Designed miniproteins, single chains, continued (4). Designs and how they scored, part 55

Each design is a single chain, and the fold is of that chain. pLDDT is the mean over its residues in the fold that is shown.

## One batch from the design tools (miniprotein)

Design m13882
Fold by ESMFold2-Fast:
Structure m13882 (fold): chain A 62 residues (1-62)
Amino acid sequence: AMVTAPELSREEIRKRAEELLGSDSPVARATARHVLEGLDANQDPRVLSTGLAAAEEAARRA
């Protein structure tokens, strides 16, 4: 039900970042870990979404 939101929820960001920890790309895994650290630090979801997008792009290029 997040299709109406321009941003992902914190829980959706966490789920996707955790999935990326299993990526073949070391860059994607490192970036995903940084996103998870940001979630624990209660960082802005927009900043976290940007980091998640970068991790997803790195995984696609692997």
Scores: mean pLDDT 76

Design m13883
Fold by ESMFold2-Fast:
Structure m13883 (fold): chain A 86 residues (1-86)
Amino acid sequence: GSMLERFRRLVEEVYRRGRDLLRQARRYRAQGRDDEADRLILEAEIDIGLLGIMLGVAKIAGDEELAELVQRYIDELEAELAEVRA
């Protein structure tokens, strides 16, 4: 497979992991398990940071479609993060 296909797959994996971490953090907060929620929030922030690096790579590569996809994933995770922190 192409390196581009592998990179797209990694973007999807990081996005899904960050999303699942934030959803689990929301469940832990609903249960009063704030310490567990905070750990998962920290891991999700790392994943958002990694997507930011991947966005930079997509832009340098001139892949506008991939850059738009990664930016959308960052925006979605940042919105969920803001809601979990509320």
Scores: mean pLDDT 90

Design m13884
Fold by ESMFold2-Fast:
Structure m13884 (fold): chain A 70 residues (1-70)
Amino acid sequence: SLMERAERMAEGDIEGQRELGLPVMSYEEALERAMGQLTGTGPPASPVLREVAEKLREIGDEIERELRER
C-alpha cells in the first residue's frame, strides 16, 4: 500500500540521516515528507539525497579553489 511504502521510505531517510551525521528528523516528519513525495505534493527528492548532493558540490568547490590557488 501507499502507507507501507511511505513508512519504508521514512525509515530509510532516518537511517540515512544517522549514517551521514545529519540532524535526525522525527518519524512523523519523515513519514509526512515520504507521503508528500509519493503523492507529488512534497519535495521532489528526499532530504538525505539533497544533503548528499550539497556536500558533494561543496567538496567540488573546495577542490576547484585549491587548484586555482596553485
Scores: mean pLDDT 70

Design m13885
Fold by ESMFold2-Fast:
Structure m13885 (fold): chain A 56 residues (1-56)
Amino acid sequence: VSEEERERMVEEIRRAAAELGLALSREQADSLLASHGYDVERAIATLRREAEARRA
């Protein structure tokens, strides 16, 4: 993954997290992406599950 592509993915994850009421640092967003093999859709799905679990 290129540096520019990685920055774009990190921004996308942080934006999705903010929309779900979650605050993620750049480091946390990058770590989440890395744990999902830099698959933005999978990382966002994980964030949605976490947000829903916190509401329960």
Scores: mean pLDDT 79

Design m13886
Fold by ESMFold2-Fast:
Structure m13886 (fold): chain A 81 residues (1-81)
Amino acid sequence: SLIEKLEDLLVGIYTLAAHAGMPQERLDALIARFQEIIAQAEAGTPIEELLAQVRATLEELDLPERVRAYAERQAAKILAA
């Protein structure tokens, strides 16, 4: 489902951010934002808006460029499906 694909994307982003050595405080903030995005997905928010919120979250929390690049590639795959 779309929600499962979104959850897989968010888990992938978190895993890469943790691997990149991001501080736990920022990882906790990332989880909190992702829970809000999943709640919006369950409420029927369009995928394009959800992916825009993911992008904004990664920029706001200053995630490494490689993590943002991963997110962009996976988002493109979700939109192509």
Scores: mean pLDDT 85

Design m13887
Fold by ESMFold2-Fast:
Structure m13887 (fold): chain A 80 residues (1-80)
Amino acid sequence: MTITIKTEEGETVIEVDEDDTIKDVAIKLVSQDKQVEMYILVHTLTSNGYSLDDKLGSLEDGTFESETALGKVTVTITKN
């Protein structure tokens, strides 16, 4: 499955496993020097009622939106 993080400055696509937690993906983004994308991922999904310990396979497919100090951002979950 993939996660797409879209901001005013561009789009980042990451490949993830259904058994990964939101926290696991956040750690992966930090290891790739993508701290802004990590902030957007965590803030957007937790604002939509998910926890850092939730497995990605348990999330709904679709686009989640939030407004941040960085502007309007989206996180899209695509299973496959």
Scores: mean pLDDT 82

Design m13888
Fold by ESMFold2-Fast:
Structure m13888 (fold): chain A 59 residues (1-59)
Amino acid sequence: MERQAAIGAVLREVLANPAAPWTTREMAERAGLSVRTFSRLFTEMVGMSPREFLAQLRA
């Protein structure tokens, strides 16, 4: 599975269910990636870290 497509799929899942207790680990597992690889690719695609994104989602 293409890594960029995997990140996009996880982003869609998080936005569809923002009330779920999302963590960077859960997002990485959904994408089929390690936390390190997921964080790097997510930051490149979204412009912020998964941690920062989740903080914004809760704000």
Scores: mean pLDDT 78

Design m13889
Fold by ESMFold2-Fast:
Structure m13889 (fold): chain A 65 residues (1-65)
Amino acid sequence: GASKAEGEALWKERYAGTHSVGGTKGPDLSKVPKELLIEMLQDPAAFGLPAIPPLSRSAAEAVVA
């Protein structure tokens, strides 16, 4: 599976930058790999979302299923 570091880098490169500087639409979840979403939801602060409380892996998997 994708590591937290790989997920954070991919998020910032392809999704967070686009939504932070290109608009307020939020992430296109259909284009984000499920493993990256699971990593993001377990540690949102590492992905630039410090106000969002982290989810357990089971909760994150339920969200992305």
Scores: mean pLDDT 60

Design m13890
Fold by ESMFold2-Fast:
Structure m13890 (fold): chain A 102 residues (1-102)
Amino acid sequence: MSLKEVIRMLILAESTLSVLEMRATVLVKYEPDKKPVIPQSEIDLFKEIRAKAPEEYKPTLDEVVKILTELREGDYSAEEALERIRESIELIQEALKKAKAE
C-alpha cells in the first residue's frame, strides 16, 4: 500500500468521526442526557479500513473501533460521548501526522 493511500484512508476515518462529533455537540446543547446514534455501518467501515491498513496503523484503528463499539452498546451522556469521539479523532490525527512524516 502506498503512503498516499494510507493518508487518504486516515482522512476518510477522520471525516467520519467529525460527523459524529458534530452530532454529539448538538446533543450536548439540546439533549444532554442522550448519546449520538452510532450506526453499525460506521463501525463496519472502520473494521474494513483496519483490514486494509498497514500493520503499524491497525492498533490505532482497533482502539477507534473499541471506542465506537463501547459508545454504541453502553449508556453515555452527550458530553461523555463527545469526549470519547474526540479521543478517537486525536488517535486518527496522530496516525495522520506519523504517515505525513514518512
Scores: mean pLDDT 85

Design m13891
Fold by ESMFold2-Fast:
Structure m13891 (fold): chain A 60 residues (1-60)
Amino acid sequence: SENEKEYEKKLKELQAEHQKRVAEIRASDLSPFEQVIEMMRLLADYTEKAIEIEKEYKKK
């Protein structure tokens, strides 16, 4: 369905954004442990956004 295609598109866009932000953290001057903390925060943000996308496209 159109709704399913839009859902997949939104998830792919979110995945691309997440990968870009991961690369930015890895390229930063942060210590290894600070990079881990930032990665954990980024993963939490990614998961929250993915849940919101699911809620938006699953409620029809």
Scores: mean pLDDT 82

Design m13892
Fold by ESMFold2-Fast:
Structure m13892 (fold): chain A 95 residues (1-95)
Amino acid sequence: SSQKEEHKELLDRIIKLIDRYIDELKQLAKEHPEYKEQFDLLIKELEEIKREFEYVRENVDNMPLDDLEKQISELVTRFQDLFDQVLGLKGLANS
């Protein structure tokens, strides 16, 4: 369905965004060793949620639309919480 194609595009964009944040946090961890533990934990959580998004993306055509939308909604909510933590930690490091 066209809706499944839209979900694929959304998932691809989110996965690329997560990769960008992981790279940014890895660089910040090198520049701010005082926050290394906080950056390492957040990188690990971003890598974990990225794997879950990739799994959903690979299985879009094999999932009922309602199950797909539920999984995307749950992952987006978790990603939003992680994104808020990324912004907070980046703000702290750049202060």
Scores: mean pLDDT 87

Design m13893
Fold by ESMFold2-Fast:
Structure m13893 (fold): chain A 90 residues (1-90)
Amino acid sequence: MKLRDIRDTILAALERNPNAIVELELPDDTVLPNVQDIDESKIKPPALILVQNGEIVRVFEGVEAIRAGLDALLARDPDLPIKGVTFRNV
């Protein structure tokens, strides 16, 4: 599955449900601009969580931050494959 094929579905789910959390599993070779130290207990919905090598590497909170994050990933690799996607609280 490619991120470009699911971007609008992710945004629609997050806009519909303010408690929604979306988790994207990225390939191990995906280049990320900045890795964050994440306190999972402090993640506020609506949120997008990026997972790589079984670790949370990035979190975006709020629909506009999530849109910007998805667009930044697609700008770097328009064909970015997704290993998995999980929708929570939708």
Scores: mean pLDDT 76

Design m13894
Fold by ESMFold2-Fast:
Structure m13894 (fold): chain A 79 residues (1-79)
Amino acid sequence: MKKEEARRKFLEAGLTIAEGAAAMVDPATAEEGLEAIKKALEEMKKLAEEIGEYGQKLYDQGKTNAEGLLALAEKRRAA
C-alpha cells in the first residue's frame, strides 16, 4: 500500500470514530456509535499490519484519539 493511500484510509477511519463518539452521547444511537468505533479501530489495526513503521505511527495516533473521544462520550452519557 502506498503511504498516501494509507493516510487517507486512516483519516476516513478517524472520521468514523468521531461520528461514532458523537452518536454514543445519545442513548438511542449509542450501540450503533460503539459498533462504528470498534469497526474503524479494527480497520486501522489491519492497515498498520500491512504498511510497517509508518502504519504503526498512524495507528497509534488514531487509537489514542479514538480512546479520548470514546472516554469523553461515555462520561457525557453517565452525567
Scores: mean pLDDT 75

Design m13895
Fold by ESMFold2-Fast:
Parts: sequence; structure tokens; C-alpha cells
Structure m13895 (fold): chain A 58 residues (1-58)
Amino acid sequence: SAVAEAGRRARDAVEATTDPAAQEAAIANGVKEIEAAGGGRAASLTARHDLTRHARAL
């Protein structure tokens, strides 16, 4: 789905950088892309949480 594809792109963008400020920008942009792809507020909040945890695990 478009939401799943947006989530994958956001995760890839977070993984592409080691700079915390750039990772935070990638998370914010990923949330916006998920909303634009038709994800609701709940999906956007879940994605932000998951992307933040993923960045911390890198």
C-alpha cells in the first residue's frame, strides 16, 4: 500500500544518516508522507514511535 511504501522510505531515510538532527528531520518527513499517503492520525503516531525506536537502535 502507499502507506507501507511511505513507511519503508522513511525508515530508509533514517538509516541513511548518522546525524541525529537529520534523523529527526527524516522522521518528521516520514510522518508527513504517511499522512499524505492516506494514513490516519493513529498510523502517523505509530510510525513516529517506530521510526524513533529504529533510529535509537542504529
Scores: mean pLDDT 79

Design m13896
Fold by ESMFold2-Fast:
Structure m13896 (fold): chain A 84 residues (1-84)
Amino acid sequence: MLSPELRAEMELGATEVFIAGALLSMRNMVRKNEPKEVLEQEIEQIKSVLEEMIRRAGEISPEVEAEVRKMAEEALAEFEQLLK
């Protein structure tokens, strides 16, 4: 069993890596002139993954859940800006 502190660090790190990869993927799709509908579908899939990451963080502690939720909200705002 991992310590709660190590589990928190791993979940935060995993969330950061996922967001970075998703952002790079979305920027590549925008650069390739993918239709807006395709970009919107990708954002909905990203939202689903982020919701699962928030749920898993909540299993560790409310503090880790709040941090992952904040990361997710900031990332989603950036993804939505790519559609403008």
Scores: mean pLDDT 84

Design m13897
Fold by ESMFold2-Fast:
Structure m13897 (fold): chain A 72 residues (1-72)
Amino acid sequence: SEKEELKKRYDELEKRFEENRDKLSPEQAAQARAALDRLKSEIENSDDLDAVKEIVDGTESYLDSLLKQAKA
């Protein structure tokens, strides 16, 4: 189902966050954790799967941006 695919994408983002946590500042790690927690809640509680997909895409882009900044 689409909801199962969104949950899988969440799990992949969670894994990526944990694998790169040491590269983030404490503030960046807290922000990334908050974004992932929000995404998990939206997947569990929202009936609007298109909106949830946009949140997954936004969370992925946000994590990408944080990790690129961490290389500087």
Scores: mean pLDDT 82

Design m13898
Fold by ESMFold2-Fast:
Structure m13898 (fold): chain A 77 residues (1-77)
Amino acid sequence: MGSVEKVLSDDPRVRELVEATRLAAEMVKAKQNKDYEKYEEIRKRLAERFGIPEFDSPAEAIRAVLKKLAEEEKKNK
């Protein structure tokens, strides 16, 4: 078994989750500012990479990313 500390830090899934969270935060901010063009651009990027539908909070995006990554992990095992 690998070290939990090192695996969490260097795990590609953790890195993807952090990136998705950042994009989700920008998407929510764009919606609050009524910048629907930017909102759609970020949504398309998240949908392309993680299949995330419309959401109003970063927490919903995090759950969607975790679910997607868990399904991919299941296929690879």
Scores: mean pLDDT 69

Design m13899
Fold by ESMFold2-Fast:
Structure m13899 (fold): chain A 96 residues (1-96)
Amino acid sequence: MAKEEIEKLREEMKEIIREIEERFGDTELRKKALEILETEEDALEAASKISLLILTAYADEKDRETVLWLVGASIRLIGLGLEIELIKEKEKKEKE
């Protein structure tokens, strides 16, 4: 069950990355974000790195609504990454 819950949360992270590509047309940023998500074992670390990548890539954005959406997407990613790591820690304790 925990493995299925973690996979669902990982798919939600991938969907946020897809929403960013759809909004900005930035296929290269999507590829980099997915590579971080695949290569980082810690989901919170992955979420933090992806969020920094996104916020840095669009640092010159002047549209307030777009900036708030990007900040919101970054907060959602970090929240999902944290939830995954908490589930992993709980599962590890239950198997001991």
Scores: mean pLDDT 81

Design m13900
Fold by ESMFold2-Fast:
Structure m13900 (fold): chain A 75 residues (1-75)
Amino acid sequence: LSDLEIELEAHERIGEVRLETQKQKLEILKKGTEAFKAGNYEEAKEYVKKYQELVAQEEAQIAAIEAEMAARIAA
């Protein structure tokens, strides 16, 4: 594969990760807001934690793809 092809594949994968994660983030935030409005504060706190975990997982997945891309280009 050319370096350009490797970069295009990596950026497409990152785009897919971001799109899927954004859908999950919106769902979690909506459920958290509904729980808060209903007075279910413990449930709302759990959704905030899930959101933070999802953000961390997204950044870890993107970092892994970027590292794989860099390794493939360097090879």
Scores: mean pLDDT 87

Design m13901
Fold by ESMFold2-Fast:
Structure m13901 (fold): chain A 87 residues (1-87)
Amino acid sequence: SLSAKEILEEAVEALEKIIEDMEKGKLKLSREQLQGLARFLQMLGESLGDAELVALAEEFLAAKTDEEQLRLAKRIRERLRELIESL
């Protein structure tokens, strides 16, 4: 099984690639991709007891524009980094 730190580090790496591909215009998240990613992040926040990550994941799910999705993905990445630093 993966440690919490390993799961968080993998989540950061995956988000960094998504952010890069979105910024380069190579990726537009489908509704299904957005829902899957948001649900994963919400469950991760719930498992860690982190209300901020849960709230950010819910905002990410509700994001209607590519610009909002990109801004929230960057905020989530920073929160995941903070959680890694606290372990």
Scores: mean pLDDT 87

Design m13902
Fold by ESMFold2-Fast:
Structure m13902 (fold): chain A 77 residues (1-77)
Amino acid sequence: LRDELIARARRLAERARAALEKYRETNDEEALLEAEEELGLLEILRGVARIIGDKEAYEEIEKLIDELKKELDEVKK
């Protein structure tokens, strides 16, 4: 379960970063919305990790969320 949860979280983070990169290149608002949607899904997975009591999964997902929020803040002037 932990490995699956973390793997899914990493895939969501990868998609969010790809969307942010597209936004930086094209200034396409749809790409920004996609990044925000993927971040929202990551927050749901963090909540799942908390509910099942998996602290290590929670901490890994929290790290991904923090990194993505920082990148989002950098693109939102």
Scores: mean pLDDT 83

Design m13903
Fold by ESMFold2-Fast:
Structure m13903 (fold): chain A 59 residues (1-59)
Amino acid sequence: SMLMTMINNSTPEAKQKALELMERGDRESEALLAAGDFEGALALGRRTHDEILNIVRES
């Protein structure tokens, strides 16, 4: 995906932070989906994507 390409082309620090946020977001999203909170999972995914994008853009 375009986001993964941007992460791979960012600084090592930005890449580490982006991957950590992605892992955290995935874990939290899975918990929300298991609880039946599909709208919350979608909203979290969008927030995580925006946070990652900001980190790699500031690299």
Scores: mean pLDDT 81

Design m13904
Fold by ESMFold2-Fast:
Structure m13904 (fold): chain A 74 residues (1-74)
Amino acid sequence: MLLSEEQREQVLKLAEELAKKLNLPESAKNALFDFINDPSATAAGVRTALVTTLLDYGEEELAREVAEKLDEIF
């Protein structure tokens, strides 16, 4: 399902918090935000992108917490 504007705002806030917590490079942060801001972005796509990013950074527990939080948004 496509993201609503309300869901997109909630996901962007979460992504901003994660980018600060992980000290993501500006390029990685911008790529993630561009993905979320795409009008064709889906709930499943956004969940996969955020969870995969956290797993790439070795943050397995945080990835689980974020997945649960996204399930509350969607």
Scores: mean pLDDT 77

Design m13905
Fold by ESMFold2-Fast:
Structure m13905 (fold): chain A 73 residues (1-73)
Amino acid sequence: MQKQLSELPEEVRKEMIRIATEANLAAGMPQDEIDSLSPATRVRLALWHGPEDLQEKLREMLKKYDIVDENVE
């Protein structure tokens, strides 16, 4: 069953957003641009262009909490 980021415990959701923000920064995206993105969009972009180690960490969290990575909302 697919879950949304908003359905995760607050601490888990904050950790995923933190990792996604770090991944987007590492990919060269400005902080101001990242701050304008929804949490779901930050995670989606991080999975597309972030560094491999952070992509793997996000995918592990998505699997643990039953979120399909290609359908992150």
Scores: mean pLDDT 74

Design m13906
Fold by ESMFold2-Fast:
Structure m13906 (fold): chain A 78 residues (1-78)
Amino acid sequence: VTPEQEAEMVARFDEQFAQAKAYIQSLKSKSDQLALLDQVRASIEQQRVAALANNATALVAALDRALKEIDALKASLV
């Protein structure tokens, strides 16, 4: 993986994650929001494993930030 490819992967992930957050926050049910946050979290954890295997350190950092943000969003819903 080149640094340029990694930067594109980070940018794409950030856009997709922002869109996912907007969609989840648009849901009227807290239980639906929590269920989707759990699914997104599991997906990010799997992406993190792949990023580590490819030595994509910037992408791993972006995924770690997203996991923290998901945990904060889940805390705000209780």
Scores: mean pLDDT 82

Design m13907
Fold by ESMFold2-Fast:
Structure m13907 (fold): chain A 86 residues (1-86)
Amino acid sequence: SEDEEIEKEVADGLLGAVNMLKNTFPDFSERVLVAMARRIVSESALVKSQELKETDPAKSAKYQKMSKLADSLSVDQGVAMVREAS
């Protein structure tokens, strides 16, 4: 389903961001890295949604849903998504 695809893309985005951030912040806990990754994924998806609004409304809507999902996650939910995606 579209919701499952969006959830997977958010999980993959969070995992990618966490792996990148681990190299820069080796002393940060998994929870702190996930909190940062959640903000990166949410804000990046929102900007991408705005860029696509006129040229590809369907992809714009998908990125908006990704942004809202990432923003709505608790840190514990984000940790669970990253662990499942790993």
Scores: mean pLDDT 89

Design m13908
Fold by ESMFold2-Fast:
Structure m13908 (fold): chain A 85 residues (1-85)
Amino acid sequence: SPVDEFRRWLHAQLDRIRAAYDAGDRDRFLQLAQSLVLSGLDRIFEAGAKGDLETASEIQRYLDQALEAVRALEDGQPAPPLPPV
């Protein structure tokens, strides 16, 4: 499903964000975080435009959880787990 595809991409993207953070690569961290937001919004808008509000809402929920994880990482706190695929 589009939600499952987004979740798999999201997990991979968060791994890249974590790797950039651990490497001290601030520019890469910001680039990846921006890419996460833009990609998530594009998928939400695409689902919404097709009238698939359930898919749009689920993608928004996962995007919000991922942004919380990125924020926790930025603040030096343990990242909350994303729901399983």
Scores: mean pLDDT 79

Design m13909
Fold by ESMFold2-Fast:
Structure m13909 (fold): chain A 74 residues (1-74)
Amino acid sequence: PFVPLSEEEREKVERFVADLLDGDLSRPLDGLARGGLQRFFKEEFGLEVAWEELEPVRDLEDALRLVGEKRARA
């Protein structure tokens, strides 16, 4: 029910999340990082993500899943 990201798209998300977390992907995403992701998803993928959809996003894998789900539902 979600559309998988291409390798290049996955790398873009990975780099963005790594930049938000200063290279430590073991850290949970805080409110500022989620705000950055909301803008990134809109600008890079054309996806409008509600704040409530970002609240459960804690790590890179959650972010990748959200993009795939939003593509499938758009």
Scores: mean pLDDT 75

Design m13910
Fold by ESMFold2-Fast:
Structure m13910 (fold): chain A 96 residues (1-96)
Amino acid sequence: DKAKEETEKKLEEKVKEKLKNGLKETLEQLDALSQQYLNTPDPAEQEKLRAQGVELLKKILEEMKKILEELGKKSKDKKTIQEYLNEIDKMLESVA
């Protein structure tokens, strides 16, 4: 069904755009932590940065969930949005 594929692609592009804009600050913080981790010779400081990275990852997943919930309110394809939300919930459980 070509019409379903076109609708899904448009939704995916809209999701990517909203995620990129909504997560910019948190993704920049994650990148900064990753750079510090790679450039830190102290194992104790590396472990601290790793713990901070896990907390930032949880924050990113929670922000993605909020963005998808807002998109779901306006989207005709509520099932696809719900599937994305379910996958994020699984990811959040895996990092807890």
Scores: mean pLDDT 73

Design m13911
Fold by ESMFold2-Fast:
Structure m13911 (fold): chain A 71 residues (1-71)
Amino acid sequence: MGTKEEGEAAVKAARDSIEKAREALKNGDYKTASILTVAANLWATAADFAGLKDEAEEVRKEIREVQKELE
């Protein structure tokens, strides 16, 4: 399993990716937004694997919100 530090870094990376995905959506860049949601899901999985399940679930909820805007 990953370390706690790795999990915290993964949560930060996931949130950074979500923020960039939201910005891409506002700019009409649906391809970049889609790629960034995939990256955010990967980081959320790494955080979950490191034992940060609550934080991982929160970022997964944010990812789902972005994905709904992608249609």
Scores: mean pLDDT 81

Design m13912
Fold by ESMFold2-Fast:
Parts: structure tokens; C-alpha cells; sequence
Structure m13912 (fold): chain A 60 residues (1-60)
């Protein structure tokens, strides 16, 4: 599922940024943020997904 892919990306991003964040909640927040902006996560580039994830992490 898309949430599982985002969970993997979130864990990697959190480790690189030195952040401790609940992966499931961050993935869910990222999916919500994408829907708020009318974006389909599966159609986003890797770069765009990382930016979206980083924005979601700022809200946790």
C-alpha cells in the first residue's frame, strides 16, 4: 500500500534529519496532506514525495 511505502521513506528521512517521529502517524499525515492539496502520491516524483513527507513531519 502507499502508506507502507511512505512509512519506509519516513523512517529514512527521520534518521537522516535526526528526528524521532511515529512512522505510522507521519505516513498517515503525509497522505492527508497530499489529499488536501489534490495530489495523488503514486503520481508524485520521489523528490515531490520527500518534500511532502518533510512538510508532514513539521506538523508532528
Amino acid sequence: SEAAILDGLMRKESAEAGLETPSVEAAQKTAELARERGLDISKLSVEERRELLEEALKRL
Scores: mean pLDDT 65

Design m13913
Fold by ESMFold2-Fast:
Structure m13913 (fold): chain A 81 residues (1-81)
Amino acid sequence: HMHVSRPVVEVTVEGAPKSEEARRQALLLVDNARKTFGSVKYEGDRVVLRGPEEVASTVEALGQELAALLDGEATITRHEP
C-alpha cells in the first residue's frame, strides 16, 4: 500500500544545561539519536527529534533523557500518518 513519509512522533526539548558537562552529555545523546533514527535538528537552545512509528518509543525516551540533562522539558507531539 501507500508509503507513509512523514514522521509520526516529534519531541522538542527546551532547557539550559546546569553545567558544561551536562551540555556535553546532551550533545552525545543527540549524536546517538541521529544514528538511531536520523532526524535530529539543533535549533539554538532547543533540540527537535523526529522519527517514524517504528522508533516512536525510542524517540520519546531519548527526548525525555535529553530534557533531564538540560534540566528542562520535553514536548511530545504525535502526528497521524
Scores: mean pLDDT 72

Design m13914
Fold by ESMFold2-Fast:
Structure m13914 (fold): chain A 85 residues (1-85)
Amino acid sequence: DLSPEGEELAAELERIYGRIRGVVGGILGDKNASQEQKDEAMKLLSEATKLYLQGLEALEAGDLDKAREYIKKLEEILEKLREIQ
């Protein structure tokens, strides 16, 4: 069971990863997006999935500082995706 802070971080991790998946889905479904944009979006999704899983592992271990670091890296991926879109 997570602490209240761990539950908040888990919810934030889920929200940002969900947002990343949504943006990638939008790029992949966009008829005007280039193949290069779609390839970069898929690469960023792969990186985000690894960070998401590492964030979950950190939360399970009770390492809230490490969970925050993975959330921060996911925010950076979301910013890169916004530049592509």
Scores: mean pLDDT 87

Design m13915
Fold by ESMFold2-Fast:
Structure m13915 (fold): chain A 105 residues (1-105)
Amino acid sequence: SELEKIKEALELAKETFEELAKRFEEAGKEELAEVLRRAAELMPELLKAIEELVKKEKLSEEEIRKILEEFFETVKKTLKTVVEEDPSAKPLAEETIKKLEEIIE
């Protein structure tokens, strides 16, 4: 289901952003680490909001699919920006993008 796909995508993005935040903190980039940590914290809240709208029959599978696609594009752009700031993040960013593509198909 599209709901299961968005859940997997949000969980993957949370894990990736937490790992990047840790790496940036260790590198002394505290402001970037804080932004990524806060973004990771928002992922489970966004999932709860989507699940509540689905429960109330206010979101169709097509609408969930559009949210998933927009989320994927946003995460992809964010990871590209992160790699520009720290090229050592590239392997983790590329692996995350590949896994997101597999979730979305």
Scores: mean pLDDT 86

Design m13916
Fold by ESMFold2-Fast:
Structure m13916 (fold): chain A 65 residues (1-65)
Amino acid sequence: MEKLRFEVDQLAALGRMAGVIDRVEVSGDRVVVYIRERTPVAERILENMRRIAEEAGATLEVHYL
């Protein structure tokens, strides 16, 4: 779980710097991502987060603002 949080937090930081991610919340094996703008950059970050979550056995929920 610590590895999952670290990898997700790194992608979230990149998304916030790009202005496309608002925030990410991690609770146990559940990851919730809040997207500000639906851009190609946001889609790539989401795809990577989904892969990381799947490999860790966690669930990914996406909310578009």
Scores: mean pLDDT 79

Design m13917
Fold by ESMFold2-Fast:
Structure m13917 (fold): chain A 85 residues (1-85)
Amino acid sequence: MEEEIERVALETMLEKLEEALKESTDEKVKEVLSLVIKAVEAERAGDLEAAREYFGQAMSLMDEKSLEILREILEEARRAAEEAA
């Protein structure tokens, strides 16, 4: 159950990040979202070092608008994971 919940959360988060990237017109927001997508993909591949590096880069570039988008995506991913439980 735990591994399944984590996989559902990561998959939902990746889907929502890709949607937000596709819909965004702000180049800085796109850059932050692209880095977070790379971090999630690295985590799914088991490359925790790469995941930390990409997430660190995203955090360094993150502005208030990017943070709001990411917060919304994380909430949606959490709800999807809870529904899978």
Scores: mean pLDDT 78

